# Ledger of designs, part 78: designed miniproteins, single chains, continued (3)

Each design is a single chain, and the fold is of that chain. pLDDT is the mean over its residues in the fold that is shown.

## One batch from the design tools (miniprotein)

Design m10705
Fold by ESMFold2-Fast:
Structure m10705 (fold): chain A 75 residues (1-75)
Amino acid sequence: SEVRKAIGALLFGEAEAPEAVEYLKRNPEAIEELAKALKKFEQSAGPAAFALVRRRVASILPPELLARVEAAIAA
């Protein structure tokens, strides 16, 4: 699915990351799915791996989208 592709590109810093950012802008529901994926990753891979992936996502996302993802993680 497009949601899964977009999340994967952002989590792993793939070449398609810019397209994933555009997908999030058009599909706000994908922000909640990204936040869920990040929380699930923290639970399964631990805090060090989570911190690395979170830093990568933060370097890719525009500030407005990053703020929305951070808010969804905190909820």
Scores: mean pLDDT 80

Design m10706
Fold by ESMFold2-Fast:
Structure m10706 (fold): chain A 64 residues (1-64)
Amino acid sequence: GPLALDAAREEALLHINREANRVVDAHAGDDAKVDAFNRRLAAVYAADPLDLEGIRAVAEEAIA
């Protein structure tokens, strides 16, 4: 079964979520920056929840 692929996806999502938390922490009190990041992340995820590279790129762009 695809259990190993599902586990890999979940681990990647956890890493992305941890990066997103760093963005929130880095921009504490800057709701506009956090909101812009969340909108981009939501759009990429809604288009393709398995586009891990697109999701990661948005997180990295927000942290930079």
Scores: mean pLDDT 69

Design m10707
Fold by ESMFold2-Fast:
Structure m10707 (fold): chain A 107 residues (1-107)
Amino acid sequence: APLSREEILERWKEIEASLKKIDDALKQGRENMKKVALEEAENLIKKYGRTDKSVEEIAKELLRRLALSYGLPEEEIDPNMSIDELIDLVEKARKEAEKWAAENAKK
């Protein structure tokens, strides 16, 4: 069934909150990011009744969205990448974004 505009906006807010939790988890290491990505994917599946995708597939989608949010081009994200490979991309994209921000802040 089609979602209302309000339901779509609330889903986007939930996804953004999940992405922030996953990103913050990287500060404690890649294994922690993987754990939080899988936990957030499971929570989204339970909340929205998703049955067509596994927890791992949703976790990969969240990691892809996070990498894109750091300015990584979509063509650099292989759809067959593992969770570990996607975490490596997120860490790389985040470091590049942090470096750009440090070099261009307050010039």
Scores: mean pLDDT 76

Design m10708
Fold by ESMFold2-Fast:
Structure m10708 (fold): chain A 94 residues (1-94)
Amino acid sequence: SAQLERARLLARILAHEIRELRDTLEKQGKLSPEEAEELERAAERVLAAADDPSATLDQIRATMREAAERVRRILERRGIPDRLDIDALLAAID
């Protein structure tokens, strides 16, 4: 379906943006190794869902939401501005 294809595309975009954010924050010394690993795991989970031919729209949406919430928790804990606009992203995947 067109909705499923759009969700897969958005999931791949999100995973890329999480990795770019991780790289930027690591270079600035703003992430612990554990936080960097958490961001990478979030990106990997989202890509795995996007690339799974059996994944449902709801499963892709749930995986993206979980990843976005994990990113938001790290940013809030560190007092880092939300570069992904997490609230807008969560609204876009509903």
Scores: mean pLDDT 82

Design m10709
Fold by ESMFold2-Fast:
Structure m10709 (fold): chain A 57 residues (1-57)
Amino acid sequence: SAYEQRRIDQLLAQLEAAGNQELIDFLKQMQAQGVSYEEIEEAIIERLLAQLRAERG
């Protein structure tokens, strides 16, 4: 849907602004493998939260 695509586009833009190339590559690879937009967003958010927790101790 347009809503799902907008969510992924916004997430990609945020990752690009942060310089998080690892997660950009991971997101693009999941899209190429036909993973659903919802699953892509969930996987990226989980990895971002893990990175933020690691940075905070």
Scores: mean pLDDT 79

Design m10710
Fold by ESMFold2-Fast:
Structure m10710 (fold): chain A 68 residues (1-68)
Amino acid sequence: PVLTPEEIERLRQLLEDYEKHRDDPEAVARISAEIQELLARILGPEVAKLPPDVQLGLARHLYELYSP
């Protein structure tokens, strides 16, 4: 997959928001849904078959792999 600078920055923001709001279940659910949506745009709809924790790990990995 190829990530745009905008997608990389969005991943960074979502991952930071996840860490910041770990104790807020409503925020965590919203952020996790946004991560899934972004991953589906990048990797395709098959990402929805992955467990949520795997999706989060994949988001972290993609950010690390493609961040400047």
Scores: mean pLDDT 79

Design m10711
Fold by ESMFold2-Fast:
Structure m10711 (fold): chain A 84 residues (1-84)
Amino acid sequence: MKSEIEKLKEEAKKAETNLQIERDVGSALVEMAQAIIRLAEKKSPEGAEEARRILENAQVETQRSIDEYEKKLEELKKKADELE
């Protein structure tokens, strides 16, 4: 039982690390995209719209990864709680 709990803890820690990386990447992408949008707005509305699309796509992909890791963490947490 304890060895199974330790394995679940290791998997949970890896998922937590991956979740934090995805969140950090998402934040960095938002900051970069906002800078690009500001530069594009000065030169072309079309360029600003393209930069906005890039941000939107990046946010969707990052959120999908975050949701997957959050679900994995919840599943691991429930399995650990089920082990007596």
Scores: mean pLDDT 75

Design m10712
Fold by ESMFold2-Fast:
Structure m10712 (fold): chain A 81 residues (1-81)
Amino acid sequence: MDQKLVDEIKKIIDEMQTTDDVEELRELTKRMIELINKLTDSELLQEVNDYINEKLTDYVESLSTEQRLAMKEAIDEVLEE
């Protein structure tokens, strides 16, 4: 089960790199965090974190302040629930 979550998270990460829409980025970020919160295996969590660092670090650095704020707001919203 957890491997399917990892595969879906990786797919969302790939989709985030291809969108330039702030609202779509916000929704993808929310979905990614919700799926990460469902992972209970620490080794699979590490695999997801490694993938995020590899794929999203450069992407996030290329984002506008507005896009970064939207992602942060999405993360905060999911974590507060």
Scores: mean pLDDT 75

Design m10713
Fold by ESMFold2-Fast:
Structure m10713 (fold): chain A 74 residues (1-74)
Amino acid sequence: AALEAELEALWARYEELVRKMAEAAGVPKEELDAQLAQARAYIRSTEAVEDVVAALRALEAKLPESLARFEAQL
């Protein structure tokens, strides 16, 4: 229950960051929505919730720096 709530909150923040990066890169919304839906379904099927949460936290920490670097090149 608690880990599931944390996973949902982390996924929501990850999705928001990925959507910002995709919008800046000109990725079509339909393609992005399909990819995010597939990733979400995969996460829901995972029994190693703690490992997924740790991986998402690591990615979330890197995404703001990656986005800033990407925007600086535009």
Scores: mean pLDDT 68

Design m10714
Fold by ESMFold2-Fast:
Structure m10714 (fold): chain A 70 residues (1-70)
Amino acid sequence: MSQQQAQQEQAQRTAALTEERLRALGVTRARVEIVDGVPVVDTSELSDEEARRAAEAHIRATQEVQQEVQ
């Protein structure tokens, strides 16, 4: 199915972009995983500041990928 394929590619791209942004921000301890087809950032091992940066990076990556699909 083209919709399921697009969803998988979107999740993979979002995860990759989130990882890139996290590395650029120096948040190398964060883990980006795909859970049930959804990219998720594991912040359990991060400080409050690192978790905030990780959340922002993930939101921006998600928005960037979603804008490409529109």
Scores: mean pLDDT 74

Design m10715
Fold by ESMFold2-Fast:
Structure m10715 (fold): chain A 87 residues (1-87)
Amino acid sequence: SVVSATEEQAKEILTELLEEYGIEVNEEEAPEELETEAEKNAWTLEKTLNEEELLEVVVRMKAKILGIGEEELKKLLEEVRKRKEAA
């Protein structure tokens, strides 16, 4: 089963992540082609965070969408990596 984030859920998750990293969204600097608050929040994260921090954001976002803990998702990702190395 695929759980899709709604626009509202994506906005809430991205807003929580921005607050957690202490990043404030500057809508005036966001590209005009970005239509939704969620897209503006995602753009702000990508502009502000480095590659390692962006990976943490993706993990947290996925964990929240799936309704599981961040640590639980990280363990699942490590198991997938181990299986890929064994194959």
Scores: mean pLDDT 63

Design m10716
Fold by ESMFold2-Fast:
Structure m10716 (fold): chain A 89 residues (1-89)
Amino acid sequence: MSDKHLQDVLDSVFEKAKPKNPELQKIFSTLKALGREALIQWLKRKVGHVENPFDLPLAMGKALQEVYDKLKGVPEEQIEAKLKEIFGL
């Protein structure tokens, strides 16, 4: 799989999982600021092996949704620290 294809899948998943409320929009912005490389490495570790390439967007979407679910009750001032913890940064 080319790096370009992985980037395109990630962009598609991010757009579909884009939050509708302002608090989650800040989480989304922080994820973008942390850098695509860190997010890609985290997703590779979280998703692992996917037998069918068409299941990759679904698996990545579920992993990203788990991040939002973990952060939905976290105070704004702790979001960046929690994201760094989740991503191993």
Scores: mean pLDDT 63

Design m10717
Fold by ESMFold2-Fast:
Structure m10717 (fold): chain A 90 residues (1-90)
Amino acid sequence: MEIDEEKSKKLNEILYDVYRKYKNGEMTVEEALEYLRKKLKELGFPDEIIDSVVELFKELIDADENNLPLTPQQQRLKKVIEKIEKEKKA
């Protein structure tokens, strides 16, 4: 089966939704990570991809809270989230 563009869009949408809920205080870090894992599993992502995405997201939150420098991968994830946020405001 071809890589589904809709699946990629849904992943980005979930990342934005989880990050926004966390930033607004609607979810704790642990709740956000569990919600992200659940949503990725529902979309049929393999466990290895889910683990990688959840770990990267956790590192992004930790870096943001502690003012640590972001890795290139964390910077890319943050830019994706910011792009989706702008699209939802339009």
Scores: mean pLDDT 74

Design m10718
Fold by ESMFold2-Fast:
Structure m10718 (fold): chain A 80 residues (1-80)
Amino acid sequence: MAEAGEELERLEPGGRAGELGREAVEASREYEEKKAAGDGAGAAGAAIRMIGSLLTVVLLGERGEVSEEAGELARKALGM
């Protein structure tokens, strides 16, 4: 998940897919921090945000609003 977010940011650093990739990386970091702190609810929230960011890239790819490569990368990361 974090690796896919980093790849999205590299593909389109100034684009919508890059912004969503950065959000996925930030959420992944928050997930690890909350999990380490024993905050299960915070960890779950971060996981949902991470998945939501990647799913948004998939949906934007279907609409042609981000590159096909970005959409495929996000789908692969989600196991779709």
Scores: mean pLDDT 82

Design m10719
Fold by ESMFold2-Fast:
Structure m10719 (fold): chain A 109 residues (1-109)
Amino acid sequence: MEAEEYWKKAKEYLAKAIEAAKAGDDEKAAEYLKKAFEYARKAFELIGAEELEIEAAEAFENSDWEKLKKIAEEAGDEEGVELAEEMLKQPSDAAAYTLFLKRMLEETS
């Protein structure tokens, strides 16, 4: 599969995650967001993206918030560190994904 096809699928799953979150379906939102990051990681691998970008996508795919925090610290991304810490404080992985999605939407609206 071409990198462009993986990016298209990542965007499609991201859109589904947003709609699920708006409907209050945190479980569906988390499921779709995991798929979005899975396809994004595959696209990054195909284009030869930086190792940290690939590892960050993998951390999201695996709900590994501790790894995400370490990646943000290594990159000097203080905002990313704060977000990862907030995600670690959530009562479930689904709640952590929903928090990330809401923060991402705030930056684009």
Scores: mean pLDDT 80

Design m10720
Fold by ESMFold2-Fast:
Structure m10720 (fold): chain A 95 residues (1-95)
Amino acid sequence: MFSIPQEELLKLIEDEKERIKNDKSLSEEEKFLALEALEYLELQNQTGISLLREALPLVSPEMAKVIQEFIDASTFPELSQEEFDELLRRLKIAK
């Protein structure tokens, strides 16, 4: 469940961006990918989930936890496709 306050999230993202920029173990391509992924996290934009998954090994453990919570909240909808289809079938039978 993604329940971090917006102010806390923004502070963590800014700290992580600074860390990434100063990380000599990361290539320029890895830095670009991680920074782009953090922009999607800042916007809470689910279209960036694939980038966020790729960025997990490139960010700090603290930020990786935040990213994982966002992914979990975004990729586990309230109803699965099977549950939705079953609901529609029951509604069609009930009129």
Scores: mean pLDDT 72

Design m10721
Fold by ESMFold2-Fast:
Structure m10721 (fold): chain A 80 residues (1-80)
Amino acid sequence: SSLAQQLRNTVEQLEKLAKSLIEQNAPEETLQAQLQALHNTKALIQSARDKGLISQAEADELIARLDKTIELIKEKLKEL
């Protein structure tokens, strides 16, 4: 669906931003703000799935990608 494509594009942009912030050694506050944005996006995807606006498979794919990105930021935060 077009909504699934929009959410996939959003997840891709968040993945790229997270990688950039990690590579640039962004401050803890910035990494925490990005972590919150990832959790908020995960909640939006879950809501879209619950409303039947995207499939379970589309939601699962995007949630797995967000969870991987969340773990990368959490790992970086452990180094601070």
Scores: mean pLDDT 90

Design m10722
Fold by ESMFold2-Fast:
Structure m10722 (fold): chain A 84 residues (1-84)
Amino acid sequence: VEEAIRHMGLAYDAAARGDFERAVEHLEKAKEAVEAADLPPEAKKKILEELEEAIKAAREGDAEAALAHIEEALAILSEAVEAQ
């Protein structure tokens, strides 16, 4: 979970600066961390879907969309951890 949060935060900062190549790199690492994390299956699926949308937005140079999807992924992850 800590690795997923760390990479999502780094991706957010990169996307906010317009560094979409680094944003995609960190989002891919966040996906790997989420897949390895002990999370409820439904929450894991939703987080991975949001991260995929963030990667797509970052590849298209859409900072607003990338940031929104990263924020949603972080919100879902936070709620899933609190529910444990």
Scores: mean pLDDT 83

Design m10723
Fold by ESMFold2-Fast:
Structure m10723 (fold): chain A 60 residues (1-60)
Amino acid sequence: PDPRALLAEAAAEQSKLLEQQGKTEVAQILRETSRRVAAAPSVEEALAALREAGQRILEL
């Protein structure tokens, strides 16, 4: 399976769960990250997008 597709799906599912918990800003970051990961030309760029999202969430 394509690792980027799996990572994007995981981020999208986590975004839905956090939105249900009222964590709207975190959910929006993960939703955007899911799109970036799915569109990434390489696994390394997908992982970089995930790392950037993690840093942004920690700064909220």
Scores: mean pLDDT 82

Design m10724
Fold by ESMFold2-Fast:
Structure m10724 (fold): chain A 87 residues (1-87)
Amino acid sequence: MEELKRLMEEKAEELSKKSEEERKKIREEAEKEIKELEEEGVELSPEEIRALGEAETELSKTYPEEVVETARLIAMAEALRRRKKEK
């Protein structure tokens, strides 16, 4: 869980330095990857979902909503990839 929160923090910091257009493209790519993994039957645990939500709440105090949302999608995609490898 610490790994996912740290990943969201790192990605929010990186994304804050990018243009809104670049962040939109990154968000669209992450959404596509998440959809593909979910279609394969890969699911996050309740603990992972809670960790992502907690990180989103904290990061929303520091970063714009759009940046935090994009960081969450990247972290979610990474978590789903790790779950797929565990099968």
Scores: mean pLDDT 81

Design m10725
Fold by ESMFold2-Fast:
Structure m10725 (fold): chain A 118 residues (1-118)
Amino acid sequence: SQSTLQQALDLLNDALNLADEALRYARQGDADEAATLAYFAAMLLQQAQRLLKQASSLDPSLQETLDKAINYVQKAYEYALAAKKYAEQGDFDKAVEYLEKAREYAQEALKLVQQALS
């Protein structure tokens, strides 16, 4: 439904904001804040993916577009969790690299969800 897709869109935007904040803390060498925010971004991405799977099952005309979005959200989720782990280890270069990848994949998913809402 449009409501389910809008909720997924809102969660993707919130996850991107948390990833941006995590990236800022990782660049400053703040392991605890970077890891915590990366984890929260990952949890919102996981919730967005569940909503996208629900929407895909309810509307066959959106299935191809939403399946691509689901795949991008999965990649963003995996990179956000990896960034959390690297931040906890004090590997800020890897935390930054993986947060940037998480952001890129989340942005690709966002574009597809916006297309599905049009």
Scores: mean pLDDT 92

Design m10726
Fold by ESMFold2-Fast:
Structure m10726 (fold): chain A 61 residues (1-61)
Amino acid sequence: SEKQKEAVQEALKEIEPKRKELLEQIAKAPTREERVELVREMVDLTNEVLEEALKKAEEEL
């Protein structure tokens, strides 16, 4: 739905500074192991925020 799309976009904008910081840390990571851990952290953060945004959008219906 349109409301879900808007909620997702807004949630991603709110965490953009933190995601940018994680992306910079990933680029600077000296080992593959550290890079994988940072990627997992970014995926987890994104999933958590998207899940909350979608849940809120559904509750407003």
Scores: mean pLDDT 80

Design m10727
Fold by ESMFold2-Fast:
Structure m10727 (fold): chain A 81 residues (1-81)
Amino acid sequence: SLMEKYRKDFEETLEKRIANLEEIKAKAEEAIAANPDKVEAIKEAEEGLRTLEKIKEGDEEVREKVEKEFEELVEKELELE
């Protein structure tokens, strides 16, 4: 169905966003570890990482909500059968 395709496309888009945020975070953490003497740059990078974590948490919350709502709809249809 069109709705099934829309759900799948939406979930795939969120998964890609989360994966990209994790990659950016990993690269930033690696750069911090490689440059321990650059205190001011480290502080800026840590603030950036906190922002990325907040964005990732928001995206994960949306994904969990979509998954839960879909599961509830499927369960309700199965219970009505």
Scores: mean pLDDT 68

Design m10728
Fold by ESMFold2-Fast:
Structure m10728 (fold): chain A 79 residues (1-79)
Amino acid sequence: MLSKEEAIEEARLTRRALEAMLEELRARLPEATDLLARLEEAIRRIREAIESGDAEKMWEAVFEGSMALIEAAVLLATS
């Protein structure tokens, strides 16, 4: 139970971070179409995982979303 609640909280936080990053990347680097698409996909996967109620799927989506966030942060820092 605690694990599932923790997964939901982390998924919600990661989705919020992805949405903020997507907005910033669209504003600063709209030409980064592949990464923009990956951020949008990561947001969709997290939403689906939360709706599924499956903690394992939520953690998988959080991991994938976190990787996309790191890639976006590196691109913004080096641009």
Scores: mean pLDDT 84

Design m10729
Fold by ESMFold2-Fast:
Structure m10729 (fold): chain A 78 residues (1-78)
Amino acid sequence: SLDELRQALEQRIEELKEEVRRRGGEVREERFSFPDQDLLVVVGSPELVLDRIAELQSLELVEYRLGDEVSVAVFRLP
């Protein structure tokens, strides 16, 4: 179901945030597929995530979560 997919996405984002904290803010990226869209999730230190957003300006930024140590950006893939 869509709810199960959303829950799996949120769980994986939390796992990526923990990996990023352990690796000193190094960026992690993963693709997630939904029935009607593909998403690219970017997790990293706030500065590195902002740099990545600037690099991916051709993609639609769907969500941005600013954190003190870890930020998350979600893009819609074409």
Scores: mean pLDDT 85

Design m10730
Fold by ESMFold2-Fast:
Structure m10730 (fold): chain A 89 residues (1-89)
Amino acid sequence: MQISDLAPVTPSLVQRLRKWFPEPLEDGMARVYVQSLAGDPTRYAGDTYVKVTEVGRKVVDGQELVEQEATATLPSVTSEPTYVMLFAK
């Protein structure tokens, strides 16, 4: 996904985004699906832990959506920080 909005964000998408980052394990970390960040499921080895940092906010339909920087580190690869609006489950 790209930082720029490709489609309108609805309250249901905001709720799904919150489910994707429901509970950080440590300050700034959350469990996510790697394929939502990498885009290549053949390299997915299971659950991964992503360091998540708030970098901005956007208001959609009167609800505040937090834009977050996500960095995922897989056992066999190193990924650089990526600014992504994450709408995947």
Scores: mean pLDDT 41

Design m10731
Fold by ESMFold2-Fast:
Structure m10731 (fold): chain A 111 residues (1-111)
Amino acid sequence: MSPVIKEIEKLAEEIKRLADEAVQATPEQARSLVLEIIRKVTEIEDLVEKYAPQLSVEELRRVIDILRELADYLEAKRPQFPPELQPLVDGIIDRLRSLAARVEELLAAKE
């Protein structure tokens, strides 16, 4: 597995940990944690946009799986976030699913 896939997987696991922490935190702390999640999602987007054209079909499938699993994880936790932060979580889920769809289009173009 390429270093890029390992980095995306690491960022996804860090996002899950931040989400777990955010749902246990005060609203003020949860806001800071959600902003850190947004920064890590931007890092995943940047890595995918830069390196996806260089990835194999199997590696692109792995990226899609990571992004979908992460989006599903966040969606399951969404009700536990403070209500004022739920629209930000919705935006994160939408970004992850949109990125997965873009990777699927790239995968289809290669086969």
Scores: mean pLDDT 89

Design m10732
Fold by ESMFold2-Fast:
Structure m10732 (fold): chain A 91 residues (1-91)
Amino acid sequence: NPILQQLQELQQQLQQGKDPEANSAKMIELLDQLSEEEKREWVEQGNEALVTALSLKLLRNGSLTPEELELLTEAARRSAGLPIVPVKLVT
C-alpha cells in the first residue's frame, strides 16, 4: 500500500529530526486518506507509523474522531505489553 509506505518513511524522517512540521502535516494528510477499516487493520498489526500519525493529529488539531481515538488508545495499551521501541513525539 503506497500510503502505508509513505507513512513509514515520514515516521523515520521524524525520528531523525528532519522537517518535523512538514512531515507531521504530511502524515496527518495521508492518515485522512485512509478508510476506518484500513486504520484499524494496521493498528491491529502493530504499525507504528499509523500510531504516530494518529498521535500527531491529536496533538496538532486537539481532537480525533471517536474511531481514531479508540484506535490510538488500543495501540497504546498493546505497545505497553510488546517489545516495541517507543516513538518519541514532539509536544
Scores: mean pLDDT 75

Design m10733
Fold by ESMFold2-Fast:
Structure m10733 (fold): chain A 94 residues (1-94)
Amino acid sequence: DMLNFAQRTVNLGISSYNNAITSLDNQNYDSAIGHLQSGIRTAQKLLPLSPQQSQQAVRYFQQGIRATRQGNFDQARTYGQQGVDYLRRAVDDV
């Protein structure tokens, strides 16, 4: 069931984002980057089903990693949330 696959995949991406935010709150920036990278891998699994929305999710998680590396943690949270929003849009394409 492609819809069940997409929903489970999106839930994994949301979990990765929530773990990244918890890591940012704890000032564990390497862990936050690792969780955002997991978000990217999750978004890439949806590319065959929803190319445009999934590519935007990848880009926003990449921007979140870059913002985290630059010490711009509020921007990293915003980009991560936009990545999650595009993951949710990706499931609507299935």
Scores: mean pLDDT 88

Design m10734
Fold by ESMFold2-Fast:
Structure m10734 (fold): chain A 89 residues (1-89)
Amino acid sequence: KEEVLEKLKKKAEEYIKQIESDDPGTLALTKVYLEHILKELEKLGAPKEFIDKVKSALERAQAKVEANRDKISDETKVRVEELKLHHHH
């Protein structure tokens, strides 16, 4: 349990760093993976401070994606929806 939690925390930190890339397409894809990790972190009882950090990163990513939605290719939008469907519990 603790090993899985630490692995997910490290993965979340990696995706948070990727969110700073400023590429809207990369942000849209990374956001989906980070949303999946957030759900697993909540299930495993991750510390509130870490959950809040991930949620803040997702809010920033969502704002950037919405601001640049017209710059995201239709192919990338389809891929985002496919990933959401696949990782939706």
Scores: mean pLDDT 75

Design m10735
Fold by ESMFold2-Fast:
Structure m10735 (fold): chain A 79 residues (1-79)
Amino acid sequence: ALEEVERLVAEGERLAAAGLASEDAEQHDLYFAGAVGLYRDAARLARENPELAEVAERAERLAQETKDQGAAKLAELAA
């Protein structure tokens, strides 16, 4: 249902924020991987309902953006 999808997105946003705040590479990787996974789960569930197509698209964009942000932050921590 929409509530489940919204819960997954909100949880993903919390993990992404924790990842951005983390200065530890291992914790950073765990947080961003978790966030991307939650966004992908949200998109998958939303795709099961045609009425949630726009929500699925938004979750897919969040997953990609978070993956890109995670890679950039990890590169900074590795320098």
Scores: mean pLDDT 80

Design m10736
Fold by ESMFold2-Fast:
Structure m10736 (fold): chain A 85 residues (1-85)
Amino acid sequence: SKEDDKKKLISNMMLEASIDRGLELIDLTGKSLDEILDILKERYPELVPFVEEGIKRIDAGEDLQDVYLDVFKKYVEYRQQLLQS
């Protein structure tokens, strides 16, 4: 479902950000999409633009894997720029 695809996108983006930043992983088990988005906005605000783009593209019927690879690449490029600034 589109909701499951959105949850997978957000959880994978949060996982990558947690690994990159050395943060403890958040247990998202049993959480709604809205609850996951609230956690994202509070703890990973830098991911919000990438996740919002990904959600719009999933809603437009684009493939989850294609969307994830593109928004993940954009996030990595953003992070590289921050670390070099």
Scores: mean pLDDT 82

Design m10737
Fold by ESMFold2-Fast:
Structure m10737 (fold): chain A 66 residues (1-66)
Amino acid sequence: TTRSVLLPNTPEGKKIAELAKAGKVDEAIELARKMGFGDVTIDVLRDNIAAGKVPKIVDFTPPAPP
C-alpha cells in the first residue's frame, strides 16, 4: 500500500505527471523540489513512479462564500 501524490492543475504539476509517465524519475523529483515539495512527498513521488503509478492532477475549487 503506497500513498499517492496529488499534483496541482498547473503547468509544473502537469510537467511532473508527464515526466512520471516517461519514467524520468530524477527530472520529476528535481521539478517537485523546485515547487517546494517536502522530502516525504518526494519519497512518495519516487515510489509512485517506480511502481508505474502516475500522480493525479487535481483541480482546486474555491470555497463557497460565507
Scores: mean pLDDT 72

Design m10738
Fold by ESMFold2-Fast:
Structure m10738 (fold): chain A 103 residues (1-103)
Amino acid sequence: SEKLEEYLKELKKAVDELIETATPEEQKKAARTLKTSSEALKKVAEGQSPEDVLNSIKDPEDRLVAQTTLDTFFSLVGEDKELLKKAAETLEELSRKLEEALA
């Protein structure tokens, strides 16, 4: 999946730029966004419907993040559960990297 690999490569680059240039508050927001995105992708990869995933999110901003994430990755890989799982793992790793940069 060349499209997924290129997308994740650009996302990793964007996270590195955020660590160098963003305020702590911006880095915390980015880490939360990536964590929300990772959790949504993981749940769908585990067989939960997109509707159930979105309905489980109480915060409207986090729900919009999850919706945007699902739309984006479905456009890249369709409903390939293994590729969605790999994407979720990468987003979790990047969220953790942002959190570690704040320590």
Scores: mean pLDDT 88

